# Designs tried in a protein design run: designed miniproteins, single chains, continued (3). Part 93

Each design is a single chain, and the fold is of that chain. pLDDT is the mean over its residues in the fold that is shown.

## One batch from the design tools (miniprotein)

Design m11219
Fold by ESMFold2-Fast:
Structure m11219 (fold): chain A 71 residues (1-71)
Amino acid sequence: MEEFLEELARFARELAEEHGMPELGERVAKLIREGRGDQAGALLQLELGEEAGQRFGEKVRELMEKYGIKM
């Protein structure tokens, strides 16, 4: 679980930095580490747009499969 959350948090930070918003990336990473992935995804979509939200959602699916997480 911790490895999943850290890899997802890292992806979210990199995605926000790619859009010039590193402070957003830190806020989203905190939400992910607190288990608030839905809020993290919504915040990314609100601030960075639909494409960023879709990329985040796809990464969640990939990492859930990689770490064997069922939700």
Scores: mean pLDDT 80

Design m11220
Fold by ESMFold2-Fast:
Structure m11220 (fold): chain A 66 residues (1-66)
Amino acid sequence: SLVDEIVEAAEKGDVEKAEELARQLVDSTPGVPAELRDDYVKAIVAHAKAKDPEGARRIAEGVLAL
C-alpha cells in the first residue's frame, strides 16, 4: 500500500521518495481539500526527515480517512 511505502521511506529517511509517495496519496484521495494538499505532503515529508515512520503512518492514515 502507499501508506506502507511512505512508512518505509520515512524509516530510511528517503525524503524525496516520501514526498513522491505523499503526493500520490493526496492525488488519489478525493476527500483531500485542494488547499490542504501541500500541507499533508509537507507533514509526511517532515516525519521522513525526522526518520519517524510512526508519525508518517499517522498522517498518511489520516489522509485516507478523509
Scores: mean pLDDT 85

Design m11221
Fold by ESMFold2-Fast:
Structure m11221 (fold): chain A 96 residues (1-96)
Amino acid sequence: MTPEEIFERLRKSAEEHREEVLAASTPREQEILRVLVENFENLEIYLAALERARALQDAGASDEEVAEAFLAALREGGADPVIVDALEAAVAEWRA
């Protein structure tokens, strides 16, 4: 299965179960889900960012360096700044 097929399946599953997921989720988790569902059209940007992050992780980089590289790759690829800011805030809350 290609990465595109995996993301399409996740998007469809999330849409089909949106009400159940949202009812069970915190406001933070709801925002993350919204960002992911709304931006599947930017798959190439997300895939490139994930590849860069994985390469650094495989090279033994810290979790902070991996997260910073992922966010930097999203910005460099032209991802919506509002989306990048939302993901950065979610990552910061997850670390806390």
Scores: mean pLDDT 63

Design m11222
Fold by ESMFold2-Fast:
Structure m11222 (fold): chain A 69 residues (1-69)
Amino acid sequence: VPTPAQLTQMQLRLDLFRIAAEGERMVIDRMKAKDVDAAMIQRQQDALDSTQRLVDDLTREVQRARALS
């Protein structure tokens, strides 16, 4: 069973990655507004997709840890 301190640390890590994903989305929106090359936009989208998968995985881990508490 995770301790309250461990749950807080896991939640903080998840929150930090959520902020990173939001920042990546803002960059993509700016690139689209500036008509940047499609291949460059796709590379940023691939990076966001990777960050989003990490957020999704961490969200499931936090949910499982909370259910055990």
Scores: mean pLDDT 83

Design m11223
Fold by ESMFold2-Fast:
Structure m11223 (fold): chain A 92 residues (1-92)
Amino acid sequence: GEEGLKSGKEGLAGGKKATTAEEGLKAAQTGIDGGQKGIEDNSPEGTISGGLGALSGGLAAMKAATTPEEVARGVGAAIAGIGLIEQGRLLS
């Protein structure tokens, strides 16, 4: 559970610091990886933390996006984050 929680927090911090769509997407991927680890460890907190990181990174990517393709990738990452939050709630 600890690894998922840490990766989720890193994704969230990365999303806040992101100034480009690629930085936002990288933060989102860190959150997704953390959320997947949370599911693997049967950790609701780790899964939710990962989802919040993914959502933060996806939203940052959308805000910084300069192309429709970057917007679409940011939306996909944000949706993945919401899915992880819901999955974590179901694990609780």
Scores: mean pLDDT 86

Design m11224
Fold by ESMFold2-Fast:
Structure m11224 (fold): chain A 84 residues (1-84)
Amino acid sequence: SMVEEAKKRMEEVKEKAKGKSLEEAEKLFVEEARKLYKEWTGKEIDFSKEFSEEEQKIFSKPEMREVLGVFQKAAQEIFDEIEK
């Protein structure tokens, strides 16, 4: 499932982010999230900008909402670990 793939890929990002700066970890996280979105939708996304209406529609799907939850939790865990 997309949720399980997102969890797996985010765990890989956490591992790669160990010993990295906050800026480097953020870049790794954003690049992996963009790759996953492109693999699933065939479209590019910029997470630094507000989502388009089309992107909001994609993220309104139940499975994609769970994927967003996985991304948000992973980002929090990665950034919290680096800031400690």
Scores: mean pLDDT 78

Design m11225
Fold by ESMFold2-Fast:
Structure m11225 (fold): chain A 71 residues (1-71)
Amino acid sequence: VEEALRRVAEDLRVDPEFAEAGEAILEEIEKGLGVEEMIERLKKTNPFAATIVRMVVTGLAEGERQRALRA
């Protein structure tokens, strides 16, 4: 999860329009808090970044569910 969030944040930083969201996500990752805490903190400082984190986490959960069904 953390690695996927770092990758998305770094990709966002490449685009000037989304660089602030990418930086906000990286800052929260460095704090070492759980994903739920990260989302709550980002809702207050950068709602767009909070939405991105939620979407990534949802996508990973769906991927794990599909893998469990195949295994």
Scores: mean pLDDT 73

Design m11226
Fold by ESMFold2-Fast:
Structure m11226 (fold): chain A 92 residues (1-92)
Amino acid sequence: MEEHLEAAREALAAGDFESAAAHLDKALEIAKAEGDKRGIAEVLALAGEFYAALGRLDAARGFYEKALEIYKELGDEEGVERVERNLERLDA
């Protein structure tokens, strides 16, 4: 999972949206198969960043909200703060 998240981040930074989407899909598949709730939240947060980069702000918000719900369930204060900061950027 982590290798695919890193590859997705690198592809997104390079503007390679096709590669970024493929790595995000694979990371989500692995996280779900492992029952890794934190990993699922990390993939969803990065999917939010991906859709924000594409200018699809409503889709980005939806992904951030899903990640936020999982981080709150886990009591992950750092995850919550990071996603709330990304949501604020969409409203700017």
Scores: mean pLDDT 85

Design m11227
Fold by ESMFold2-Fast:
Structure m11227 (fold): chain A 86 residues (1-86)
Amino acid sequence: SALEELERRLEQASFETLDTDNSGVISREEYREYLDSLPVLPPLSEEQIEATFRRWDRDGSGVISFEEFRAYLRESRERQEKRKLE
């Protein structure tokens, strides 16, 4: 659908924002720089950064591919949709 195509384009634009050297993958360093650049995100611990990165790095390659990034965003949206209360 047009909505799914729009979502894919938005996901790609977000990925390109994190992929600062245009390598086609997000390195651990680029991920850290992105998190540090967000003015509203509180500082994360080294362990928190690594844990989130490893969850996205599905194949253990040490980098985040566009497909891994997209999958993570979809899962995050589905969790919000299901609205599990704390």
Scores: mean pLDDT 65

Design m11228
Fold by ESMFold2-Fast:
Structure m11228 (fold): chain A 68 residues (1-68)
Amino acid sequence: SLLDEILEEVEELIRKKIEEGESEREIMAAVFTFVDRAAREHRLSAEETRELVTRALEIAAKLLKEKE
């Protein structure tokens, strides 16, 4: 689905920024900017935007927990 495709890009963004040595604060700022832009560009519904935000935060929490 479109949401799954956007979420894959969110995961790739987080992994790339972790590899580049960005702080958790910088990574989270980038995630929020990306999600906001994706919701606007794809004209997501309120429900789709809520699901996207929730699932993006779950991905970020999981990946950042693995950061040393």
Scores: mean pLDDT 83

Design m11229
Fold by ESMFold2-Fast:
Structure m11229 (fold): chain A 99 residues (1-99)
Amino acid sequence: MVTVSVPASVTGTVGGTVTVTVTVTGDESGTYLVEALLVDPETGEVVASASGEAEVGGTVELKLKITAPPGTYRLLVYAYDPETGKLLGGDSGTLTVTA
């Protein structure tokens, strides 16, 4: 089983870029597709997204371009098998957007 970890809270600014460091751990070796989604908690709208590849036992830096207004957003991170698209693991945190 693959475990994905994201920081519990991150902060960004409107018009800026936020780097989310995702750690991937597990007992199976491999490269996995990692996706970060920034979600408005009131509407469920995805307001920013980024993806990249990470090896098990490593980290990936995902850069979210922030065009959303100031507020508190849900940060959702998922790991997928790049060949099948199967969801293998996930984590969540909070991203605060400031002016």
Scores: mean pLDDT 81

Design m11230
Fold by ESMFold2-Fast:
Structure m11230 (fold): chain A 70 residues (1-70)
Amino acid sequence: SHMEEEALRVLRRALATAEETRNGVILLAGLDEALKVAPPELVPLLREARRHAQAGDLDGALALLREALA
């Protein structure tokens, strides 16, 4: 769907930038943006990734997002 495509586009951009910069704040901002447009099927995974990022576990958050984008 268009909403799924938009959410995945936002996530891909945020994932790439967070991996390059090692910046959890950028990842959190991208996750919050994606959650506004994500289909229900992606919401639990995005919320789990957000919890990891908020706790300072950037690598855990990135691993979950790579699965969502596979």
Scores: mean pLDDT 80

Design m11231
Fold by ESMFold2-Fast:
Structure m11231 (fold): chain A 68 residues (1-68)
Amino acid sequence: SLDDFSREALRLYMELLARVPAEKQEEAAARFEELYKEILARLNAGELSYQEAIDELRRRVEELLAEL
């Protein structure tokens, strides 16, 4: 559901910010916002199911953490 997606997105956002240094938090937040918008747009277009959107968001957050 959209509520499940939103709760998981918030959880992943908080985990991301907890796992990056303070000086990287602004960059991490901005990059997460763009990622979230991208995935939400694909979900709204019917390109992804809710489960696929959650899985893609998790994967992209781990990739983002590796770059930071």
Scores: mean pLDDT 85

Design m11232
Fold by ESMFold2-Fast:
Structure m11232 (fold): chain A 64 residues (1-64)
Amino acid sequence: GDMNARLSAIGGETLAGLEAAKRGLDSQKAMEIGRKVGEELGKKGTNSVDAAKAAAKEALKELA
């Protein structure tokens, strides 16, 4: 399978969960959103670090 998509999903999940927890938001829901967005960005060829950051930003936006 696409290793970049997998790494991006894990990174998005982890970073979204941590950033949501810092803000007192739903970390479980943030992890779900972060994983999904991270995987999609990774599939499109975004590197795993940039994918994780973008996924976390989107998760926080959806939970605000």
Scores: mean pLDDT 85

Design m11233
Fold by ESMFold2-Fast:
Structure m11233 (fold): chain A 64 residues (1-64)
Amino acid sequence: APRYRVTVTIEARDKETGELVTFTTAPVEVASGDEIGAVVRQAIADLEAKGYEVLSATAEVELA
């Protein structure tokens, strides 16, 4: 089965300062499209838990 390398780039606003920031995750290898969605959702949830308002999330997907 093919493996995918997924990098997530998130544009967010710091709720305390109002600053616009961009985060890029370390690449993660997954085996399915459902797992790609899970990686994106987890990255968003982690930033929201840290006090950021997520404005956009983009996944870059490459064959591993």
Scores: mean pLDDT 83

Design m11234
Fold by ESMFold2-Fast:
Structure m11234 (fold): chain A 74 residues (1-74)
Amino acid sequence: SSEIEALEREILRAYLTAMSDASLSIDEQRARLTAFLDALLARHADDPEARALIERARVAVEGALEQERAKALA
C-alpha cells in the first residue's frame, strides 16, 4: 500500500541520516535508530503489516550496526 511504501521511505531516510552523520558514534546511531523505530512501532501498534515492516527494519539496522562495529574492531 502507499502507506507501507511511505513508512519504508521514512525508515530509510532516518537510517541514512543517522548513518551518514560522522559526528555520531555507533552507540549514538543505535540509540537514535532504536528510539525512532520504537516511536514508529507505538504509532502503528494496531497495524500488523506496519509492525512487521518495522521489526524487519530493526533486525536489518542491528545487522548493519554490528557490521560497522566489526569493521571498527578490525
Scores: mean pLDDT 86

Design m11235
Fold by ESMFold2-Fast:
Structure m11235 (fold): chain A 57 residues (1-57)
Amino acid sequence: SMEEIEEYVERFKKMMYENLLAAGYSEDQAKRKAEELAEVLKEMLTRRLARGEKLPS
């Protein structure tokens, strides 16, 4: 469902933010990059759902 996609994307965004901070990005850079990557992931998962494919577990 779309709710499952949103929950998955939010977890991904938090993980990416922490990873980017660990990689030496500033808080502002890490936040923006994580948000951009999360948006791309949401579009990909939405397209997969539209195709009848299951979300990654």
Scores: mean pLDDT 82

Design m11236
Fold by ESMFold2-Fast:
Structure m11236 (fold): chain A 76 residues (1-76)
Amino acid sequence: EEPFPEEEIKELVEDIAKKLNLTEEQKEALLEALKNKDVELFKRILAAVKKNVPLETELPEEEIDKAALEVLNELF
């Protein structure tokens, strides 16, 4: 719908961080993913947070999509 300007992206990241108790590193990674429209990285970050694993953890694509969708449904 509406494009996400940087200010709205920051607000979205803060909202997600508050709901998911993100670390500063996870918040920074999420902000970069959204600024660059990197959907793959965005999903990986959400999946890693949902599964409580490090961001560098190699997860199967199906698990990434499933966990990211569950997080998005919880947030919105």
Scores: mean pLDDT 74

Design m11237
Fold by ESMFold2-Fast:
Structure m11237 (fold): chain A 102 residues (1-102)
Amino acid sequence: SEVERLLAEMERIVEEIEKTDPSDVLKIRQLLDELAYKAQELLDIVGASEEDRARVEKLFAEALFFVNMAEVETDPEIQKSFKEKALELAREVLELVRRLAA
């Protein structure tokens, strides 16, 4: 189904973020943007409520905040920590949309 295809694509994007070097902030940002577009498409297909859409948008806003912090960070360990927080939020989006699609 279209839903199964989108979930598989979103899982691939999350795996790509996990494998991306924390210093490659541009790639992490691009992957998060791709994940956001796929999530929005899935939410449209399942007829998600405004409340559920707002929850997903909040998670992406928080993930983007950490990516923006990573972009200006000069300490590699702190930059890695910001990537890990953005990845955790991306995983939360995947779990939430998976539940909404069930």
Scores: mean pLDDT 90

Design m11238
Fold by ESMFold2-Fast:
Structure m11238 (fold): chain A 117 residues (1-117)
Amino acid sequence: MNKEAALQVEAEAALLRMGLTVILLDKSASEETKERAKKLLEEVVPLIDKAAEAIAAGDLKKAAEYLRKAAEKAKEAGLDEAAEYLEKAAEAVAAGDLEKAVEYLREAVKAALKELS
């Protein structure tokens, strides 16, 4: 079951990476929006990928630590709603509720892309 949840977390990270890449290639996007998107791509997406690896390994404590770090980096980028959902995903992972963690991560990705639109 951890492997399936890990693949779903990896899929959400891939969707975020793709959406951020589209923003970076958008000639109409402001420089501020592009800097925020670049920060998420370089600092937040790799932490979500590391969380997926930790989930696959059964290290839910380490996965929660990576998601909390991702939330801190999202907040530093001014993405408060995405950061709140990443915090909730970390709490769900720490509780062993991987289904709820994936739901919160999906909301975090949606919030991040909405806040940058």
Scores: mean pLDDT 88

Design m11239
Fold by ESMFold2-Fast:
Structure m11239 (fold): chain A 73 residues (1-73)
Amino acid sequence: APSFSELLSAAVEAALQGTQARKAGDLEAAIAHYERAIEYFRALAELGSASAARNADALEAVRAELQRELAKR
């Protein structure tokens, strides 16, 4: 099983990649990266991280906003 440190590094990297894709206007790539970040933060929350649960919730809101924007196209 991945360690807490490995999951945290993966979550942060995926969230950063999502932000970079969003800045480039690639909403589909941004959504995919944020979905991976959410999965990693949820795994961290299962290990007892309340801050990871809050980060997952925040990224869910961002993903939903981007999905609404993509649906308008």
Scores: mean pLDDT 87

Design m11240
Fold by ESMFold2-Fast:
Structure m11240 (fold): chain A 65 residues (1-65)
Amino acid sequence: SLEEVLEAAMELINTENISKEEYNKYLEILQNASEENKKLAIKLIESAPNFDKERKKEIIDAIKS
């Protein structure tokens, strides 16, 4: 669902010390999303304030793979 996809994106950008298990769980949700929902998640991640630019690129690249 869109809600699940956006929640996964928010958890990835808001969680300071995310575990490997949690990271993989949220990333899998994003990777398996529809193209429309992936686009919305990517836009959300790109617009996030106070989030590292290098980390944003890493996550966005992983979503697209």
Scores: mean pLDDT 79

Design m11241
Fold by ESMFold2-Fast:
Structure m11241 (fold): chain A 80 residues (1-80)
Amino acid sequence: SGARLAQLQAQIRAAQQQVGALFQQGIAQRPFDFQTSAQIQQNIAQIERIWEPAYMGDLDAQQQLLGLLQQINAQLQAQL
């Protein structure tokens, strides 16, 4: 439904903003060598694979995208 899609999109936007903020914080705090860890790179590669269906409104793809962004957030926080 449109309401569930809107809620997922809001959660995805919040998670994307958090990833960006943590990335900027890490870059500002030297050294931040773990931003390119294999685990983070694998999660980014998975996001690239599901990006198009998620952007087109596929709810399963959007839920997977949210989960991957949350994993990246946790991994970045562990490296700060």
Scores: mean pLDDT 77

Design m11242
Fold by ESMFold2-Fast:
Structure m11242 (fold): chain A 73 residues (1-73)
Amino acid sequence: MKKQEEEALKQAEERGQEASKRYFPVVKERTEAYKQAKANGDTAAMEQVVQDLAKALGISLAEARAILDNLVN
């Protein structure tokens, strides 16, 4: 039934939008630092940005890396 999928997607989009709005300033600075480190091939700097974001948001390193990779692409 497509209605349950539509409701779940809408709730996921709303949660994503609220999270983006609330965390955007914190994420923006880290995203720019991550882009610069990636452009320079500085894997150590990239890893530090991932750790900083994970600590700032209270999330896992894997989640922080996924957020940064999605925003950079």
Scores: mean pLDDT 71

Design m11243
Fold by ESMFold2-Fast:
Structure m11243 (fold): chain A 94 residues (1-94)
Amino acid sequence: MSLEDLLLQGYLEVMDAAENGSLEEAKAVARRFLAELREAVAQTLDAATVARVDELIAETERRLEAAKSGEEMKAVVVEFMERFGAVLREHAAR
């Protein structure tokens, strides 16, 4: 699976779980997505970009753990995708 395919599929799965599943299920899906993303990034991007992504993932994991509703989960995931996209654009500009 490409990094782009992983991002799209993972995003859709977390959003679906947040909308239609329990909060516990949504958090489990999000943790799996972020773990798979961390692995894919480590195989694809340079060490400096990987370090920045690891910090972003760690912050996102903390915010997802603190989320009290599916709506809060969705907001955290949307913000993560925006910030991750910014990191990828900076990497592509090098």
Scores: mean pLDDT 83

Design m11244
Fold by ESMFold2-Fast:
Structure m11244 (fold): chain A 60 residues (1-60)
Amino acid sequence: MGEKLKKELEAERRRKLEKRNSAINFQVMDKRRSQNLSTMQMLQLILDLKAQYDAELAAS
């Protein structure tokens, strides 16, 4: 495949990661509003969600 096609594929992956990260951040903010989480708890939640996504990808 040419470098142009490779760049297109990379751009698609970037878009999917961006959308996923936005969804994670939105869920974290929503949970903060519901449970009044501290900054530390929000950071832990973000890491936990990312770890779950990584595990799902590894399993699939």
Scores: mean pLDDT 72

Design m11245
Fold by ESMFold2-Fast:
Structure m11245 (fold): chain A 70 residues (1-70)
Amino acid sequence: MNKEKAEELLKKLRELLKKNKETVELNPDPEKVVEILAEKAEKYNLIKKEEAKEIFTKVIEEALKEEAER
């Protein structure tokens, strides 16, 4: 994955998150949220469910590390 493809993919994933913000807020379980978002990403042909799961998991882990560092 090169920088340009990563940026485009992140932009599309952010749009998907924005459209499904209600689902994220209704489901406090982070694992379930990741699975729902990954399914949506695959349904919209943005990325495979398995790859989407990895990306969302890494983003959550990074956010948790930033909070722990501060």
Scores: mean pLDDT 65

Design m11246
Fold by ESMFold2-Fast:
Structure m11246 (fold): chain A 139 residues (1-139)
Amino acid sequence: SLDAQLDEAAATAREILKGLVPDEVIDEIRREMRRAFAGSTLSPQEVKAIVISTAILVAALHKAGLIPNPVFTVRLLMAALDAGSLYFLEGLPKEVHELLRAILSGDVEKVLEVTRKMLEKYLPDHAEEIIKKLEEALA
């Protein structure tokens, strides 16, 4: 079920991002994804890719000082996905728009590409470790 996939993805995201993002951010991603993707035919790998990549994006942007409220940003990102519109994201970095376009198109490969670029740019001290754990989680 989607709920079981989201629980597994959230647990994996907490392990990968330990100390880098508050649990409330991952919990909000899980809640909003359940709402936005209710009835969607996503694979377990796609659910993990979206949850973990969104958590990494929020952590990276918050660490860079670009978003002051990570929980609110998750709501805004999920609203954009649900609406199929990036209008709500005016003023956020281009990598946010690239990630959401990849998610909307079901392009898991592009989701991973953008996630790697964001880690290298905004969380360079953690990028190698997080990338390895992400690749293991999606294998």
Scores: mean pLDDT 78

Design m11247
Fold by ESMFold2-Fast:
Structure m11247 (fold): chain A 100 residues (1-100)
Amino acid sequence: PKRVSDEELSTLVRPNEKLQALLEEVGETKEVMTVGEVLQAIFDYILKKDLIDTSGDGLTVDLSGTPLGELLEVDSISLLDDQSFLVERLRKHAEVVPTP
């Protein structure tokens, strides 16, 4: 997958109810945040729930049967290769806020 741009990571979004519930588990309660802040909070969620498969490369996340896996509609992701896919899926659950 292609690298996520700094411009894309700076996009302001309002998470929907499902995404906000996941973000609240890591203490993120902002109504409006950047895509980069959402991505960071999702990484914090993965670490808090101990979802990283340490038997392999240590970069594969097992999402099978998790609320995050249900939200992203995938059973696993690679933290190296799937960053752009992760951003695209997260944006489906967040409303883009127009920059003033």
Scores: mean pLDDT 75

Design m11248
Fold by ESMFold2-Fast:
Structure m11248 (fold): chain A 65 residues (1-65)
Amino acid sequence: SREEREGVVAAEMAGLQSGVKAEVRIRDGRVVVTAEGATPDQVATMERISKAAAEAGMTPFEIEL
């Protein structure tokens, strides 16, 4: 859907901004980002982007390490 596409874009941008090669997928209508090997600072950056996206009315994404 459009919401899923926007969520995927936000998740990919979060990976790029944090410097992590993120794997993005959709599970049960949820956007999930796998960021194995990410540092705590990188995870914090991704969490801030996810919150900003949600506050802007976009679908939030979940982070898996």
Scores: mean pLDDT 74

Design m11249
Fold by ESMFold2-Fast:
Order: C-alpha cells, then structure tokens, then sequence
Structure m11249 (fold): chain A 76 residues (1-76)
C-alpha cells in the first residue's frame, strides 16, 4: 500500500545516512500526510523549505537535517 511504498522509498533514500534509521518511519508518515503519496516525482517537485519543515515535524535532530534533505532532494 501507500505507506509500505513510502517506507521503502525513504529507507532506500536514507540507507547511507548515519543515524537516520530511527526517523525513517516518522519521515515517511509525514511525507504521506503532506503530499498523499511518496514518489521520486513528488520529492523532485517538493519545495526545500517544505521538506525542511517536515523533518522538524518528524523530530529529526538538527545535525541530520542537511544530510537527509540532500538525499531526499537528490532521489530519483
């Protein structure tokens, strides 16, 4: 379903980001709530400031914001 697809995509995008694993579920759920679906097309179209706000809502530590945001914006 949509949640399983979102979890798989976020996990793959963040697989090489140290310390990101505990936040994958919260980030996937926040993306689904905000965009309705999590696809490479949705991530490419998303404003960087909206993704940054989403990471704060998901409880991501400040030091992980830039590495996670970079991965999400670069995902294809």
Amino acid sequence: GLREEALALVAEALRDVPGAAPYVEAIADALLKRFGAVTPEVLRAAPAQELAALLREAGVPDELHLPILTRLLSFR
Scores: mean pLDDT 83

Design m11250
Fold by ESMFold2-Fast:
Structure m11250 (fold): chain A 64 residues (1-64)
Amino acid sequence: SETEENQKYREKRVEELRRRYPDAPDLIRGFEASLQQLIKGGYSSDTVQSAADHMERYIAERAA
């Protein structure tokens, strides 16, 4: 299902962020929680991916 695909996408993005920004666990937790809320809310893959890209940009700006 799209929900299962979005959960795998979330897991992959979180793992990538933990590798890139090991000193920013609070920001990564916020990223993970926000994507989980969108996925549980039934939002589309396009919305989930757009939100992930926006939040990753925010993390990059504040953690690196």
Scores: mean pLDDT 85

Design m11251
Fold by ESMFold2-Fast:
Structure m11251 (fold): chain A 62 residues (1-62)
Amino acid sequence: SAGQEAARLVADVVSEHGDYLTPEQIEAARARLERAGVPAEELPTASDSPEAVRAKAEEIAA
């Protein structure tokens, strides 16, 4: 699905940046997933750790 494809791309970007994500990068990831139809309650937030953002993206991509 479009949501799974967007989530794979987000997970790849998080992996490339390691343990450091800026609030802007998290917001960009949320926007991409939202446009791809991922429900708002499943979107990462700026308060999530980088590991939590990656875990959410990997779960959506599965």
Scores: mean pLDDT 73

Design m11252
Fold by ESMFold2-Fast:
Structure m11252 (fold): chain A 115 residues (1-115)
Amino acid sequence: MYKDFLLEYSEKLYNARSEEEKEKIKKELFDKVEKEMKLVTDEEQTKKIIEKLKELWKEYEDGKITLDQMIDFLSEILGIPKEKLRELLRSEVERLTLIYTALILKSVLETLEEI
């Protein structure tokens, strides 16, 4: 479910030709993450997760979070070798999916103060 959704939104964002279209797709992604989080946690935690996700996304767009830092984070959390995660960077769509997965997981874990 989540994997298919992130792949779909990565494809939509990759094919977006204007900043306005990118912002619309980004908002749809945040709305979907909020809806999914409400199924697994309370409303207060969901709000904190979404606020943290928006913060981390801005840091990524500002270049303050690097792709290498996201790979390091995912490798540690998921137990996947960094070389295997780097194989996903061969495709722009897979690269975007990896970025979104890292940002979402990081927002959840930092909000819950658990790694």
Scores: mean pLDDT 76

Design m11253
Fold by ESMFold2-Fast:
Structure m11253 (fold): chain A 92 residues (1-92)
Amino acid sequence: MIEEAKKAKSYEDVAKILEKMAELVRQGADLEEIYKILEAIRKSFPSNIIDSLIEAVKELLKRGATPEERDVLANVLKEASEILKEKYEKEK
């Protein structure tokens, strides 16, 4: 995923990565890894949506995430993916 994040050049690329991350978060993936992937995306594809996701993960890393907070993060990642996918379709 980090290599895919570094190569992300379009809304479609970023949307696919966010959808995969949502599934990983639900499966109990390390939020530090999720944070690194989001930082890689921000560097290659700057977006207010990505900045907001980074801040959300950063706050969860500071205090630890409950299972409920992990579910919320996974849902937000999935929603962000859908928004970016719609932007790709509109600008195609």
Scores: mean pLDDT 79

